# Designed miniproteins, single chains, continued (3), part 90

Each design is a single chain, and the fold is of that chain. pLDDT is the mean over its residues in the fold that is shown.

## One batch from the design tools (miniprotein)

Design m11129
Fold by ESMFold2-Fast:
Structure m11129 (fold): chain A 97 residues (1-97)
Amino acid sequence: SEEVRRLAERFGVSEETVERLIQALRDKNYEEAIKLLKELGLSEDQATALVKGAWRYGATGGALYLKFLQDAGVIPRLSTPEFSLLVELLVLALGED
């Protein structure tokens, strides 16, 4: 899709990598999701927080949880553009509900 292509271009990865990550998030495949998020440039702590937050709270709630942990100094901070792209990825994978 156009959304997958744009995310791939912005993260500097292949469209296949983005599609595999979307599928891993949908399937709740923890190991694959963490591996692919690290390929996008996330640290293990950022990837772990994002995945667990997203599966517990949904796409937007998971992103807010990640932001809370960054603001608390628990995990390294993502740039604003990177954060926005991750929110879009989570919404595309999990929906807004």
Scores: mean pLDDT 84

Design m11130
Fold by ESMFold2-Fast:
Structure m11130 (fold): chain A 75 residues (1-75)
Amino acid sequence: ALEAAIAEAEAELAKLGIAEYAPILNRILRAVLEGDKEAFMEAATELGELFAKHYGDPSLIEKTKEVAEKEIEEL
């Protein structure tokens, strides 16, 4: 069920033309559902790196990590 839901989410992201984000978002969703704070932070860091690459702003890595750290405190 969980794996099927993740696969469906990846397929929808691909249809929207943001397939590059799908593997990272998959890892974030899995980490949240499993309560794996370490995996969540690793995936959030990679998401921030991808944002930094696409927008040419390396500060987005730290901003994404800060948001992720605040979210993880509620898990």
Scores: mean pLDDT 73

Design m11131
Fold by ESMFold2-Fast:
Structure m11131 (fold): chain A 83 residues (1-83)
Amino acid sequence: DDLADLKAFLAKLDAQLAKALASIKPEDHPYVEYVYEKLKKFAEKYIKALESGDEKELEEILKEAKEEEKELEKLAEEIEAKR
């Protein structure tokens, strides 16, 4: 289930974001939240592509979303390590 896989992906990122926000000062929140919002937009775009059946678009969106996930995870780790 592609939709379920996407929701699982977002849930994992949401948990990572929550950990990052818990460990950083309020002044750093806007940047972390910006990255999260961008990832959420990718997920919505992916759902739309799934509905249209554009397999190539789906593959490109998923690849971009995975790269954004890695960047968010790295950011969260760096912020936590600095605390």
Scores: mean pLDDT 72

Design m11132
Fold by ESMFold2-Fast:
Structure m11132 (fold): chain A 88 residues (1-88)
Amino acid sequence: SEKLEEAERLIEEAQRLLEEGRYEEAARLAIKALLTLSQLTEDPKLIAFIIGRVLRAIGLLFEGRYEEAARDGIEGAREALEELKKQK
């Protein structure tokens, strides 16, 4: 799936930006990865998990906690990707 490959690439790019100290950009890409993964599932539990992690990352960004937003967003995206792969 092109969207699955897109989500995986977004997670990899977010991790690279995190390692470069570009926390706000990393968090934004992690949120984009989460939203991309939400388009690949109809499982209401997985959708609820993804939306919860998006909202948490946005909340951390609003608090100026950019590194935490990036780390939490990337972790959530990786967990959602792993769960999606188990359901296929």
Scores: mean pLDDT 89

Design m11133
Fold by ESMFold2-Fast:
Structure m11133 (fold): chain A 62 residues (1-62)
Amino acid sequence: SLLEEAIRYAEENNPIFQAMSEKDRERFREELKQALRPDMTLEEAKRIADALVRGEPIVLPP
C-alpha cells in the first residue's frame, strides 16, 4: 500500500523518523494515513511523509 511504502521510505531515508520513539512513529502513521488518498502517486506519498516528519507545510498543487 502507499502507506506501507511511504513508511518504508521514511524509515530508510529520514533521520528524524529514525530517531522517533515507537509512540511517535504510531502517531506519524495515523497522520500519514489521514493525509494519503487512494488516487495519490507514490512520489506524492513520499513528499507528504517527508513534510510531516519535518513539520513543513504540505505543498499540494493548486
Scores: mean pLDDT 74

Design m11134
Fold by ESMFold2-Fast:
Structure m11134 (fold): chain A 110 residues (1-110)
Amino acid sequence: SEGLELLMKWAAGEPVKTLLDEIAEIAGEIGRQFAEQYRAFVESLIPEAEEAFNNGDKQKLADIVQQQADQFRRLADQAIAQLSPEQAAAVRRLVDEYVKEAQEIVEKLK
């Protein structure tokens, strides 16, 4: 189904790829460390996401996307605490937009 395919794209980290690069450009080394930590987290969940996708387990894929959004927020808050006010404001805006979109996808497709 379209919903299952869209959830798998989110679980695979496809929508976040450009955003992680933008955060790294704004926040330098702190942003790069954040991006690396988040990519490692997403990659750790890929086998579970692939199993859920192959089984048509839409609820499990939605749970994975929610878990990713929660971890993204947690890691981002840790990074933001180390930034200048201007960098923090820019990164926070990007983080808020991504988390909102992830939550909307989970709610719409669960």
Scores: mean pLDDT 88

Design m11135
Fold by ESMFold2-Fast:
Structure m11135 (fold): chain A 97 residues (1-97)
Amino acid sequence: MSPELRLEMDVGVAEVALAVAKVTAEKVLSSDKSLEEKIEALREALKLLRRAREIARAALEAATDPRVRAEAERVIREIEEEIKELEEKLKELEEKL
C-alpha cells in the first residue's frame, strides 16, 4: 500500500468519526433521555471528534499530494465546526443542571 493511500484512509476514518458523532448527537438531543445522559453523550461525541481531528491533522502534516492535503483541511474544518456546535450545546445543557 502506498503511503498516500494510507493517509487517504486516515482522512476517511476521521470523516466517518465526524459522521458518527453528528448522528449520535442529533439522536440523543432529540430523545427523551435524561439531561445527565444527554450531557454524557455529548462529552463522548466531543472526545471522538478531538481524536478524529488529531488523526486528520497528522495526515495533513505527512501528506505531499495536494488532493490529500485539501481533503484533510476540509475534514479538519468540518470537525472544528462540529466541536464548536457541540461545545455550545453542552454548555446550554450544563446550565440547566
Scores: mean pLDDT 88

Design m11136
Fold by ESMFold2-Fast:
Structure m11136 (fold): chain A 114 residues (1-114)
Amino acid sequence: MKITEDSSIDEIIEKLKEILKTLKDALENNKEIEPKSENPLSEEEIVKKIEEAADLIVQGKNTPDKEERLKLLREAAIIVDEIFNRLPKDVSKHLLESLILLVEELIRELEKLK
């Protein structure tokens, strides 16, 4: 299932938990993630997208309006889902660790909105 602007909080959290499990399994077992896309992201593109998603999470945390906060966190989740679906075969352990931390923070912030 793909995360979209119409996805519920529960649907987003479940998808992010699936992504997190896959990323942690790859990191723990020193396993390469099988490419899902014919157009994989470069490491530089992944870093930029991680920074964009992280900025959206920070903006969401600082937004007093609950609806706007959810919108920002949903946009961050869409970016995370895009990164995951476009990972290259040999993504570095450093980027996997960064992505795991990003996904864990995003899940934590979304759960606060329940």
Scores: mean pLDDT 83

Design m11137
Fold by ESMFold2-Fast:
Structure m11137 (fold): chain A 100 residues (1-100)
Amino acid sequence: SSEAESLRAIEKSLEEAKRAVEEGDLESALELLLFSRMGLTVGRKAAERAGREELARLLAEAKEHVDAAIRALEEGDAEAALEHLEEAIEKVREAARLAE
């Protein structure tokens, strides 16, 4: 579905953000996280309008982890940022499966 394709694009952006954090490229990591946050917000609102409560919940949880990763990077905690990125990626993967 179109929704599953959009979620897979967000997953790829989060995986690229994880690599950027691992490489110490904080500017690229933050840009990718901000892009992913926007996509998750749009996806959640679409899921809510469609009455897809479980999908909306997964996207909200993924966004909370993206927000936490951004905070961790702002505080210089790369390890915490990577942990939150892994959780966000898993939630987006689950959401993409539901969107199929």
Scores: mean pLDDT 90

Design m11138
Fold by ESMFold2-Fast:
Structure m11138 (fold): chain A 71 residues (1-71)
Amino acid sequence: MEEELRRRREKNRELAEKYQTLFDILSKIKSNKTLEEALREALSNPDLTPEQKKILEEFLKAYEEERKKAK
């Protein structure tokens, strides 16, 4: 239990540090949208660097997996 939670928190912390750089993009989109919708719109942005796109894809995947577990 603790080991799995620790790994998840470390991964989430790394993602959080990375997405802080991208938060402006998400905040512009998120104004009237859910986080999931904002992430999908951000991923559709052609101005994203490959690094940013990878980070957003990992976020969306992690967010959806978390939602599945929470059902």
Scores: mean pLDDT 66

Design m11139
Fold by ESMFold2-Fast:
Structure m11139 (fold): chain A 80 residues (1-80)
Amino acid sequence: SQEKAIEEAEVMLLLAEEGLEYVKKTKDKEKAEEALKFIEEAIEELKRLAEKYNLPQEVLDEYLAKLEEIRKELEELLEE
């Protein structure tokens, strides 16, 4: 169902946010790289769930934008 896809998207966002917060506190580059890989995998999984459950494009785009924002912050931390 669409509700299940949204629930899984919310969990992926929470995990991505937790990873970002951990990296901000520790400055651990290895954990930043792991978090970036998780976000890449989450984006691909979200696209699959959107196709499977016929999630509206607008909703998918909102979650993708949030994941991409976290990705950018992690990439900026790696450049420090």
Scores: mean pLDDT 85

Design m11140
Fold by ESMFold2-Fast:
Structure m11140 (fold): chain A 84 residues (1-84)
Amino acid sequence: LPPMPKEVTEAMNKGALELLKLIDSQDLSPEAMAKAIGLVLRFIGDSMDLVAENKDASVEELVEKVKELYEETKKELEELIEKE
């Protein structure tokens, strides 16, 4: 993995931790838990891919895109929780 700007890494880590806290606050089935963890791992992977694909973007633009990805992933996670 190529090195990521510190600000982007911090945004990714914060997003992942917030998603994990949301999961921890819920009484999920084993199947829903597996899907929820999968969403967090996808968010991390997609954030890394975002940096690799957008080499010409500023650090501020990358942080904004990671935050947008976090909000999108959070909505999917909330929908998963509602289906339980």
Scores: mean pLDDT 81

Design m11141
Fold by ESMFold2-Fast:
Structure m11141 (fold): chain A 78 residues (1-78)
Amino acid sequence: NELIEKLKKKIKEAKEKIDSLSPEQKEEARKIIEELENFLINEVVPKLPELSEEEQQEVLKLVGEFQEYLKENIDKIL
C-alpha cells in the first residue's frame, strides 16, 4: 500500500524533525505540521474511499497517533 507507506514515512520524519527542535523553535514545528496537514488533505483524504476498510482504519489510527503526539508536545507548537 503505497499511500499508507508514504504516510507512515512522512509522520515518522515529522516526529523526528519536531523532536530535534528546541522548545523555542515553534515556527519551524508549525511549518512541519502544516506540510503534513497539506499532504493529508491533498493526497490522503481524497483517496480514502479507494482504500479497503482495513487500510482506512490504519490511516485513521496513524492520524490519531500523530494527533496524540502533538497534544503531548503542545508547548513546542503554541
Scores: mean pLDDT 82

Design m11142
Fold by ESMFold2-Fast:
Structure m11142 (fold): chain A 83 residues (1-83)
Amino acid sequence: HMEEMKKRIGDALIKNAKDAVEKARQAVEDGAPPSTLRAVARHLEALAKAAESSKDILPQETSDKIVKEMREAAERARAAAEA
């Protein structure tokens, strides 16, 4: 069933986005090396791009929210790497 498959993929995408944002927050808080912070930022940017391209899996509002959260987390990680 397509609807059940889309729900499973959507739930996984939301979970992965939240986990990635939390890992980024912890890396910044723990003073991770600049190389680690840049890697975390790149990962979040890649996940945001993937979510943005998956417009038929999640409602637009949900997709926009997690993309925004991931991009903001990536910017914070990049800023911390440059400090």
Scores: mean pLDDT 81

Design m11143
Fold by ESMFold2-Fast:
Structure m11143 (fold): chain A 91 residues (1-91)
Amino acid sequence: HMEEDAENFRKAADELVEAAKNATTPTQQLAIMFAGLAALVSGDKEAVKKIAEAIVNNPNADEDTLRFARILAEKAGYKEVAEKAQEKLKA
């Protein structure tokens, strides 16, 4: 059960990363922000990093979504991802 649970969790995280890359509407962006927060509170730093990176690399991400990705990366300890989000906010 434990190995299956870990595999299912990794698969769910990968699906959330893909959704973050493709988010275009405000509702989709809000859903991805909630997914990132859920990953953060569950302690999955790897999922937080991948979701934050996917948001930063999404050309349709609005300023609020990019700001949220920066905060997620900072709270998870991924300074490089937070800096990339901040650079996009300045551009």
Scores: mean pLDDT 74

Design m11144
Fold by ESMFold2-Fast:
Structure m11144 (fold): chain A 69 residues (1-69)
Amino acid sequence: SSFDEFVARTLAHKKSKEQLEVIREIAEKLREIGEQVDILLSKIAELLKQGKLEEAQKARELGRKGEIP
């Protein structure tokens, strides 16, 4: 039946859409984490360029604790 096929496709499409929304939310959270990591790495690189090894190490420790220096 064309009606039964339509119902099956609609349910499959709805499930796929719900799965895509979850994937999109996960991707957005991973992007946010990536941006925080990039900021931390940039700060560490700048401290290393200035020869501030102790300050660079402190920035790394703050990043490990989930804090941005």
Scores: mean pLDDT 70

Design m11145
Fold by ESMFold2-Fast:
Structure m11145 (fold): chain A 76 residues (1-76)
Amino acid sequence: MPIPALDEEEAREALEEAVRVISETSGADREALMKAVEETWAKMNEEERRKLVETAILIVEAARDPSIAAALEAQR
């Protein structure tokens, strides 16, 4: 299942969705999370950006499965 070339628009939508999910689920500050994501994104190469989007997708999936959310937090 190849990931198509990273469209910055699609990547941004995935990141925004993940940030919203994390904010809604954990009560984290949405603006702070989005700012951190944008600052990190600006410093990243395409490969690092792709990994961030993959993480965002996992975060969205974790919202459906609380046990996965706990595992993702343990990686930080």
Scores: mean pLDDT 69

Design m11146
Fold by ESMFold2-Fast:
Structure m11146 (fold): chain A 99 residues (1-99)
Amino acid sequence: MKLKEAIKRYWNSVLDRAFLKQKKLPPPKLTPKEEQELRLLGAVAELSALGIKEEELEELIEMIEKGEPLEKIKEKVREIMTKAGVSESIIDAVLASLD
């Protein structure tokens, strides 16, 4: 999946949830796996906003699509953010949001 598609998928999910809540309809039934995938795509969107290179983010998206273990995905996120000079407190907050 391309970076633009990943970001669009995440934001469409956020908007759909907000729309359903406003209409007092139940939230969409997502499996734990689907919910985790959307959470991981949210982290990709945050990293993109921090100016991380598209190539590094597309590698991360490929790992998510392949169903790589969460620990490996978290290690890749930490590596990317550390390389970009992001503070450890922000890195820890992002990684905690993936649990």
Scores: mean pLDDT 76

Design m11147
Fold by ESMFold2-Fast:
Structure m11147 (fold): chain A 76 residues (1-76)
Amino acid sequence: LSEETRLATQAAVAVAESLGDPEMAERVRKAGEQATDASEALPPARKAGIAVQNGDFDAARKYLEEAVEALEKAAK
């Protein structure tokens, strides 16, 4: 796993847990385990985290979905 893939997975899991979505958190964990290089997932994962910190949960969900999709696309 690349460092960026690991950081993106951890950030996205934390966002999903903050949103009270355990199914999404598990989906992120599985995608992160299968992805070897998903550097494209890191920017949306970070944006999702910032959105949670700002109380913008709608933006957080959208960015989280983008991060998960990037992780899943990096999984062969």
Scores: mean pLDDT 81

Design m11148
Fold by ESMFold2-Fast:
Structure m11148 (fold): chain A 71 residues (1-71)
Amino acid sequence: DEDIALAREALEKGDIAAVDALAEKYGISKETAAALIRAGRGLIGRGKSLEEAAKYVVDRLEKLKKEKEAE
């Protein structure tokens, strides 16, 4: 998935452009996207793979987008 690849770039490299692209795609704030990337890095620090952390970030982004559409 392109979204997982983008989350992976943000997690591994701290790429601000990747974080911003995720925020724009999901219609959330850049601050919220950055917070989710920090959470994903915390998962990697606890022994989760980069793929698992990227999937976690994307799953949370999709949930936030749905919640925003309901409000």
Scores: mean pLDDT 79

Design m11149
Fold by ESMFold2-Fast:
Structure m11149 (fold): chain A 65 residues (1-65)
Amino acid sequence: SMHMEERKKKAEELMKKLGATGIGKVEGNKITIRVSTASREQQIRDEMAAGLLTLEGFEVEIVYE
């Protein structure tokens, strides 16, 4: 849906800004975000906890390469 595509695009833009490798995949309401370092993983988790990377209505999984 438009809502899902808009959320994905916003998340992808934020992930790119944080130096993540991008969104690995999207399956229904699940989004997998890929990172190449533990430092980036922690940064993304902190941003999500602070509400700066809000993907409400989606299950988010962070995967370290």
Scores: mean pLDDT 64

Design m11150
Fold by ESMFold2-Fast:
Structure m11150 (fold): chain A 108 residues (1-108)
Amino acid sequence: SSADEALEAFNKFVDKMKTFSDDELKKASKLAKKKSKESKNPLVKKALSLLSEYIDKLLNRDDPESQLEAEILEGVIKIIFGVLKVAKDEESAKELKELIEELLKSFE
């Protein structure tokens, strides 16, 4: 399903971000926020907005509270993918997958 593929793309992006510098994380957050604003789909907008917020929390590497908040945000984003799968919302899931894959390609 497109929702499973979107979740896989998200997991790959999260794993890739573990290798990012602070400047790369700042760029990733800005790009996610831009893609959120450009989308016309409310669920896609919300998921990408939460992704940007998640990345902003990752930037506070030495703050345990910010790292806990990042884990919570990652969980909420994964719940959105679960909702898309249960609702069989292939249109939203496909758009979200494509936008996350574009984010991944921006850091090649």
Scores: mean pLDDT 88

Design m11151
Fold by ESMFold2-Fast:
Structure m11151 (fold): chain A 91 residues (1-91)
Amino acid sequence: MEEREEKAGEVLERYARRAEEAARRGDLEAALEAVREAGRELRELGFSEEEVLAAEANILGVAARAALEAGREEDAERLFAEARALQAAAK
């Protein structure tokens, strides 16, 4: 469990940073790809679909905030909408 949890933390930090940087520069496709890659790696580590969806939603929220701070309101709205949809699906 310890090694898996440490690797999950590294995955989340890496992809949250990538998604944030992409969203800040207006690269919505790169931000969404970072979320998908994080989910893929978490599934490979053996996390449940609910845990993966929750993690993806959190990364989308980080990206949405970065987009909003950069003045990209439409990108932020889309990212927040996707985060809310994944949070609903994780229940």
Scores: mean pLDDT 83

Design m11152
Fold by ESMFold2-Fast:
Structure m11152 (fold): chain A 61 residues (1-61)
Amino acid sequence: SIEIRVVRHLGTDAAGRTIWELEVTVDGATRRIRVAVASEEELERAKTVIANALASPRPAP
């Protein structure tokens, strides 16, 4: 299972985008990532993209 939570607001970048820290848990492994978005709608789209990318099997090297 994949779970994504917003942890905190980190600030804004030079282009005026809001920087959010997200906590991503995949099968008991937790990682934090940062995303820069122009709106709340873009943040929700970013969460969906991240969830889809993590649900896709990565080919082992």
Scores: mean pLDDT 76

Design m11153
Fold by ESMFold2-Fast:
Structure m11153 (fold): chain A 86 residues (1-86)
Amino acid sequence: SFLEEVRALVREALLRRSGGKETVTVDQALAAVQEVAKRLGVELSDEQLARLRALLEARAEDGTVPVEVAVELGTLALLEAIRRQS
């Protein structure tokens, strides 16, 4: 349930930035994940953000990544940060 809740928050934040499109820019994806982190009271380290950027860029075509890929990568980054703070 918690995994599904985090995934839903990430998807909503991404879709808001995509304008309903199936893709987002790497910067839009990072902004969405940071917004969700703030709402959850979770801190993402500079190293975690850099790793997330690298993973998004590796999967990007013409500077954009599919929303569902960004949901998966962003959710995993947030769950790792939550686990480290618990």
Scores: mean pLDDT 86

Design m11154
Fold by ESMFold2-Fast:
Structure m11154 (fold): chain A 81 residues (1-81)
Amino acid sequence: MEKLIEKFHELRALVYNGAEPEEIEKAIKELLEVTENPKLKEILKEMLELVRNRDSMSEEEFEERLKKLLEELAKVLEELA
């Protein structure tokens, strides 16, 4: 649990600080490695697809969708605590 929360905070900081897509992808993959929860895996995989399709959408759309998925991820983590 503790490592999962730490990695979540790292991902959140990267997204809100406007990190490069490759840094965000790396953080998502690290979260996928430390969780077996199906709901968290589903959201994280959706985030990976979003990052991989970055070039097919506007910067504003990408940021809005990514932040929305972060909020969904945070809610699932809160339910697990």
Scores: mean pLDDT 82

Design m11155
Fold by ESMFold2-Fast:
Structure m11155 (fold): chain A 90 residues (1-90)
Amino acid sequence: IEEKRREFFEAAYALARAGQELLGVGSDEDARRAAEAAVESTIALAEAGKVDALREALEALVEAAREYPELRELAERTREAALALAEAVS
């Protein structure tokens, strides 16, 4: 489970940093905080049995990123890592 937490954190962090690069704003600390919050929220939703709500949120994230080539692949990786973590904690 710690490996899946790490993989999701790394994917979410990379996505946050790519988003910051496109916007020209944000700090490394902000990206790390966002990635940690995403990991904690995913675990909380999975433990509460709300995996369907998580799937909907992740699908919306991928759709939002689809018009940005820099974000598209990273959003998909983030979705896959989040769902893998959710399955491991459920």
Scores: mean pLDDT 82

Design m11156
Fold by ESMFold2-Fast:
Structure m11156 (fold): chain A 63 residues (1-63)
Amino acid sequence: MLDDLIAYLEQQAKKGNSMALKALGLEHIRQGNLEKAQAYADRLEELGDLSLAEEVRKAIAAA
């Protein structure tokens, strides 16, 4: 179930879905993987979604 959800989000993220990138970033923060969360924030910035990138980066700073 959880792995299926993550796989779905990964597919959406590869298509450039910014909400999926944010969701994956937040999930990796929850898992303690701040390096992967930072990578998702960087990808959001590359796509031009600066507001979502900032949300993920703030969540990393709060972790």
Scores: mean pLDDT 82

Design m11157
Fold by ESMFold2-Fast:
Formats: sequence, structure tokens, C-alpha cells
Structure m11157 (fold): chain A 88 residues (1-88)
Amino acid sequence: MEKMTEGMIKAYELIKSKLKSEKAKEVVDLAIEYLRAKAAGDEEEAEKLREKAREKYESLSEEEIEELQKAIEETLEESKEIVEKAVA
């Protein structure tokens, strides 16, 4: 479980590195904190962080949402390429 959570956190950190919008980066930061809280067993903090992330995401402009979506898609494409190269 913990090792899987660290893998997810690294994926979100990679998504964050592709973002230019500070608000979009804050949404990703909240998602990372949510994953850390869940891994620690802090259900109350995790729920609070999930709600904050949702509110922050809903406050994003259409352009910021598009930027976030593109960063997610690029990260997934990079993951597929790495797997394809590994299996040859």
C-alpha cells in the first residue's frame, strides 16, 4: 500500500512539474497531501483535503482546467512509452 502511494505521489509531482498555473499546482499539491493523509490513516484530514482540492478545482478557469488535463494526459503517455520500451 505505502509503496503504491509513493508511486502515485511521484506521478502527481510529475504532473505538477508540467503546470504553469499556480492555482492548478495548488490543486495537485492538495491531491498529494490527500494521498499522504490516507497513507497515514488520518481519515479526517484526508476528507478535509479532498474537499479543499474539489473547491480549488471548481475555482479554476477553463484554460487552467485544460492545462491540468493536458499535463495528466502527457504524464500517462510518458508512462505508456516507458512500459513499451521496458517490454520491447
Scores: mean pLDDT 77

Design m11158
Fold by ESMFold2-Fast:
Structure m11158 (fold): chain A 98 residues (1-98)
Amino acid sequence: SSKQSQQQKADQLDKDSQQLDQDSQNLSKQSQDIGNQTSKLYKKGADYSKKDKKKGKEYFKKADDLGKQHQSVIDQRTQKKQDSDKKRNQAQQIRDNI
């Protein structure tokens, strides 16, 4: 029946939403790891800047480059949360019309 087909579609959207939520959690862990690495690089940059300004600048550059990667991970996480919310809303709309 058309109602069974709609229920199956809603169930698939909920499953897809759950997978996107899990992907978002994994990206959150990755974001924390990158943030910790970036902080360590900034500390090395600060420590070296007092003794070797050139080496200090190299560590700050590595920290800045890693910070750009961190922003990419944050953006991906935000997109997956938005996609998850959209799929949950679509599933609910289907169920409300069955």
Scores: mean pLDDT 90

Design m11159
Fold by ESMFold2-Fast:
Structure m11159 (fold): chain A 87 residues (1-87)
Amino acid sequence: MRKFRVTFADGSERELEGTKEEIIAEVAAQLPPGGFAIVEDLETGERYLVRKHPDGTVTVKKISKEEAELFLLPDDEAQRRVIERLF
């Protein structure tokens, strides 16, 4: 049994225990059509993007930490990055 951290598109986080397959299935079931979440394996540090398409199809992709950050940036963070680029 392994520990995973799930981060949803709204920035909320949950820690879940189970197998990778069980956690991905639970996350996918909770996502609305068009939604996504990032699943992090706390033992290995591996990250997975779980996306539910508008038709209900689920895709799972292994991603880097840098890629995960791009999907989880809030709007205020995007504005802050533009400001920092000028300094």
Scores: mean pLDDT 72

Design m11160
Fold by ESMFold2-Fast:
Structure m11160 (fold): chain A 83 residues (1-83)
Amino acid sequence: MKSRLSEEELKEVRDLAERYQRGEITKEEYDIFSEILNARSLKELIEEQLKKTTSPEDIERYQQTLAEIDKGIEEAKKRLEEL
């Protein structure tokens, strides 16, 4: 896919995989970085969906999901700092 998020995400995933293959990061660090990248990708998809949503219930649900994704990213970053 040629979406802007997809291109930026693919570059970050590729750079991360190359760092792991070079032994610059551990598998545990690689797994946490991959979790963060996947969460960021999901966040943008939900933000795009939120812009197109007219249902108040769906708007509230998407906003809740975005908050949970942001919390997950912060928790993953803390786990990375504790390694």
Scores: mean pLDDT 77

Design m11161
Fold by ESMFold2-Fast:
Structure m11161 (fold): chain A 68 residues (1-68)
Amino acid sequence: GAETAERAVELGLEAGELAAQADPSSPEAQLGDRYAAAGVAYGLSGRRPELGLRYAEEGLEYGKKALE
C-alpha cells in the first residue's frame, strides 16, 4: 500500500546517502547506490511497493558494508 511505498522511498534515500559517503569505486557502494535508486523508483511509481522496500533494504545493507 501507500505506507509501504513511502517507506521504500525513505529507506532508499537513506541507503543512497550511505553509499554516497563511501568510496565510489567500492563494489558495495556501487551496489548500494543501484539498490537505493531502485527502491526509490519503485516507491515513487506506486508499482510493486513491496519490491521497492526490499531493494531499499538491500541498498542499506550494501551501504553499511561499504562504510566498513
Scores: mean pLDDT 84

Design m11162
Fold by ESMFold2-Fast:
Structure m11162 (fold): chain A 100 residues (1-100)
Amino acid sequence: SDLEELAKLLGVPVATVRRLLSLSPEELKKKAIERLEKGDLEGALTLGQVLKWKYKHTPNEEEKEKWKKAIEEVEEEYRKFMEERRKELEELAEKLEELL
């Protein structure tokens, strides 16, 4: 089933996927951003994949636009997170080189 394929793709139980798929675009977006804020990149990416799956499988164009907007907002926050993480790693590398 599509749910079993999504669960396999995400590496999470089918029960977890079912819970996530019951959430609104706003609820899923909020949870994804909260995962990023906590440094849980894997959790945020999992929720991002659920958002994309909902967008793909939503037949109503008005509802699709809501999912698309949620995806775009999560992807923007993910981009900011990755840039901040990269900068932190570069600063740590420079400090380690000064000690060697």
Scores: mean pLDDT 82

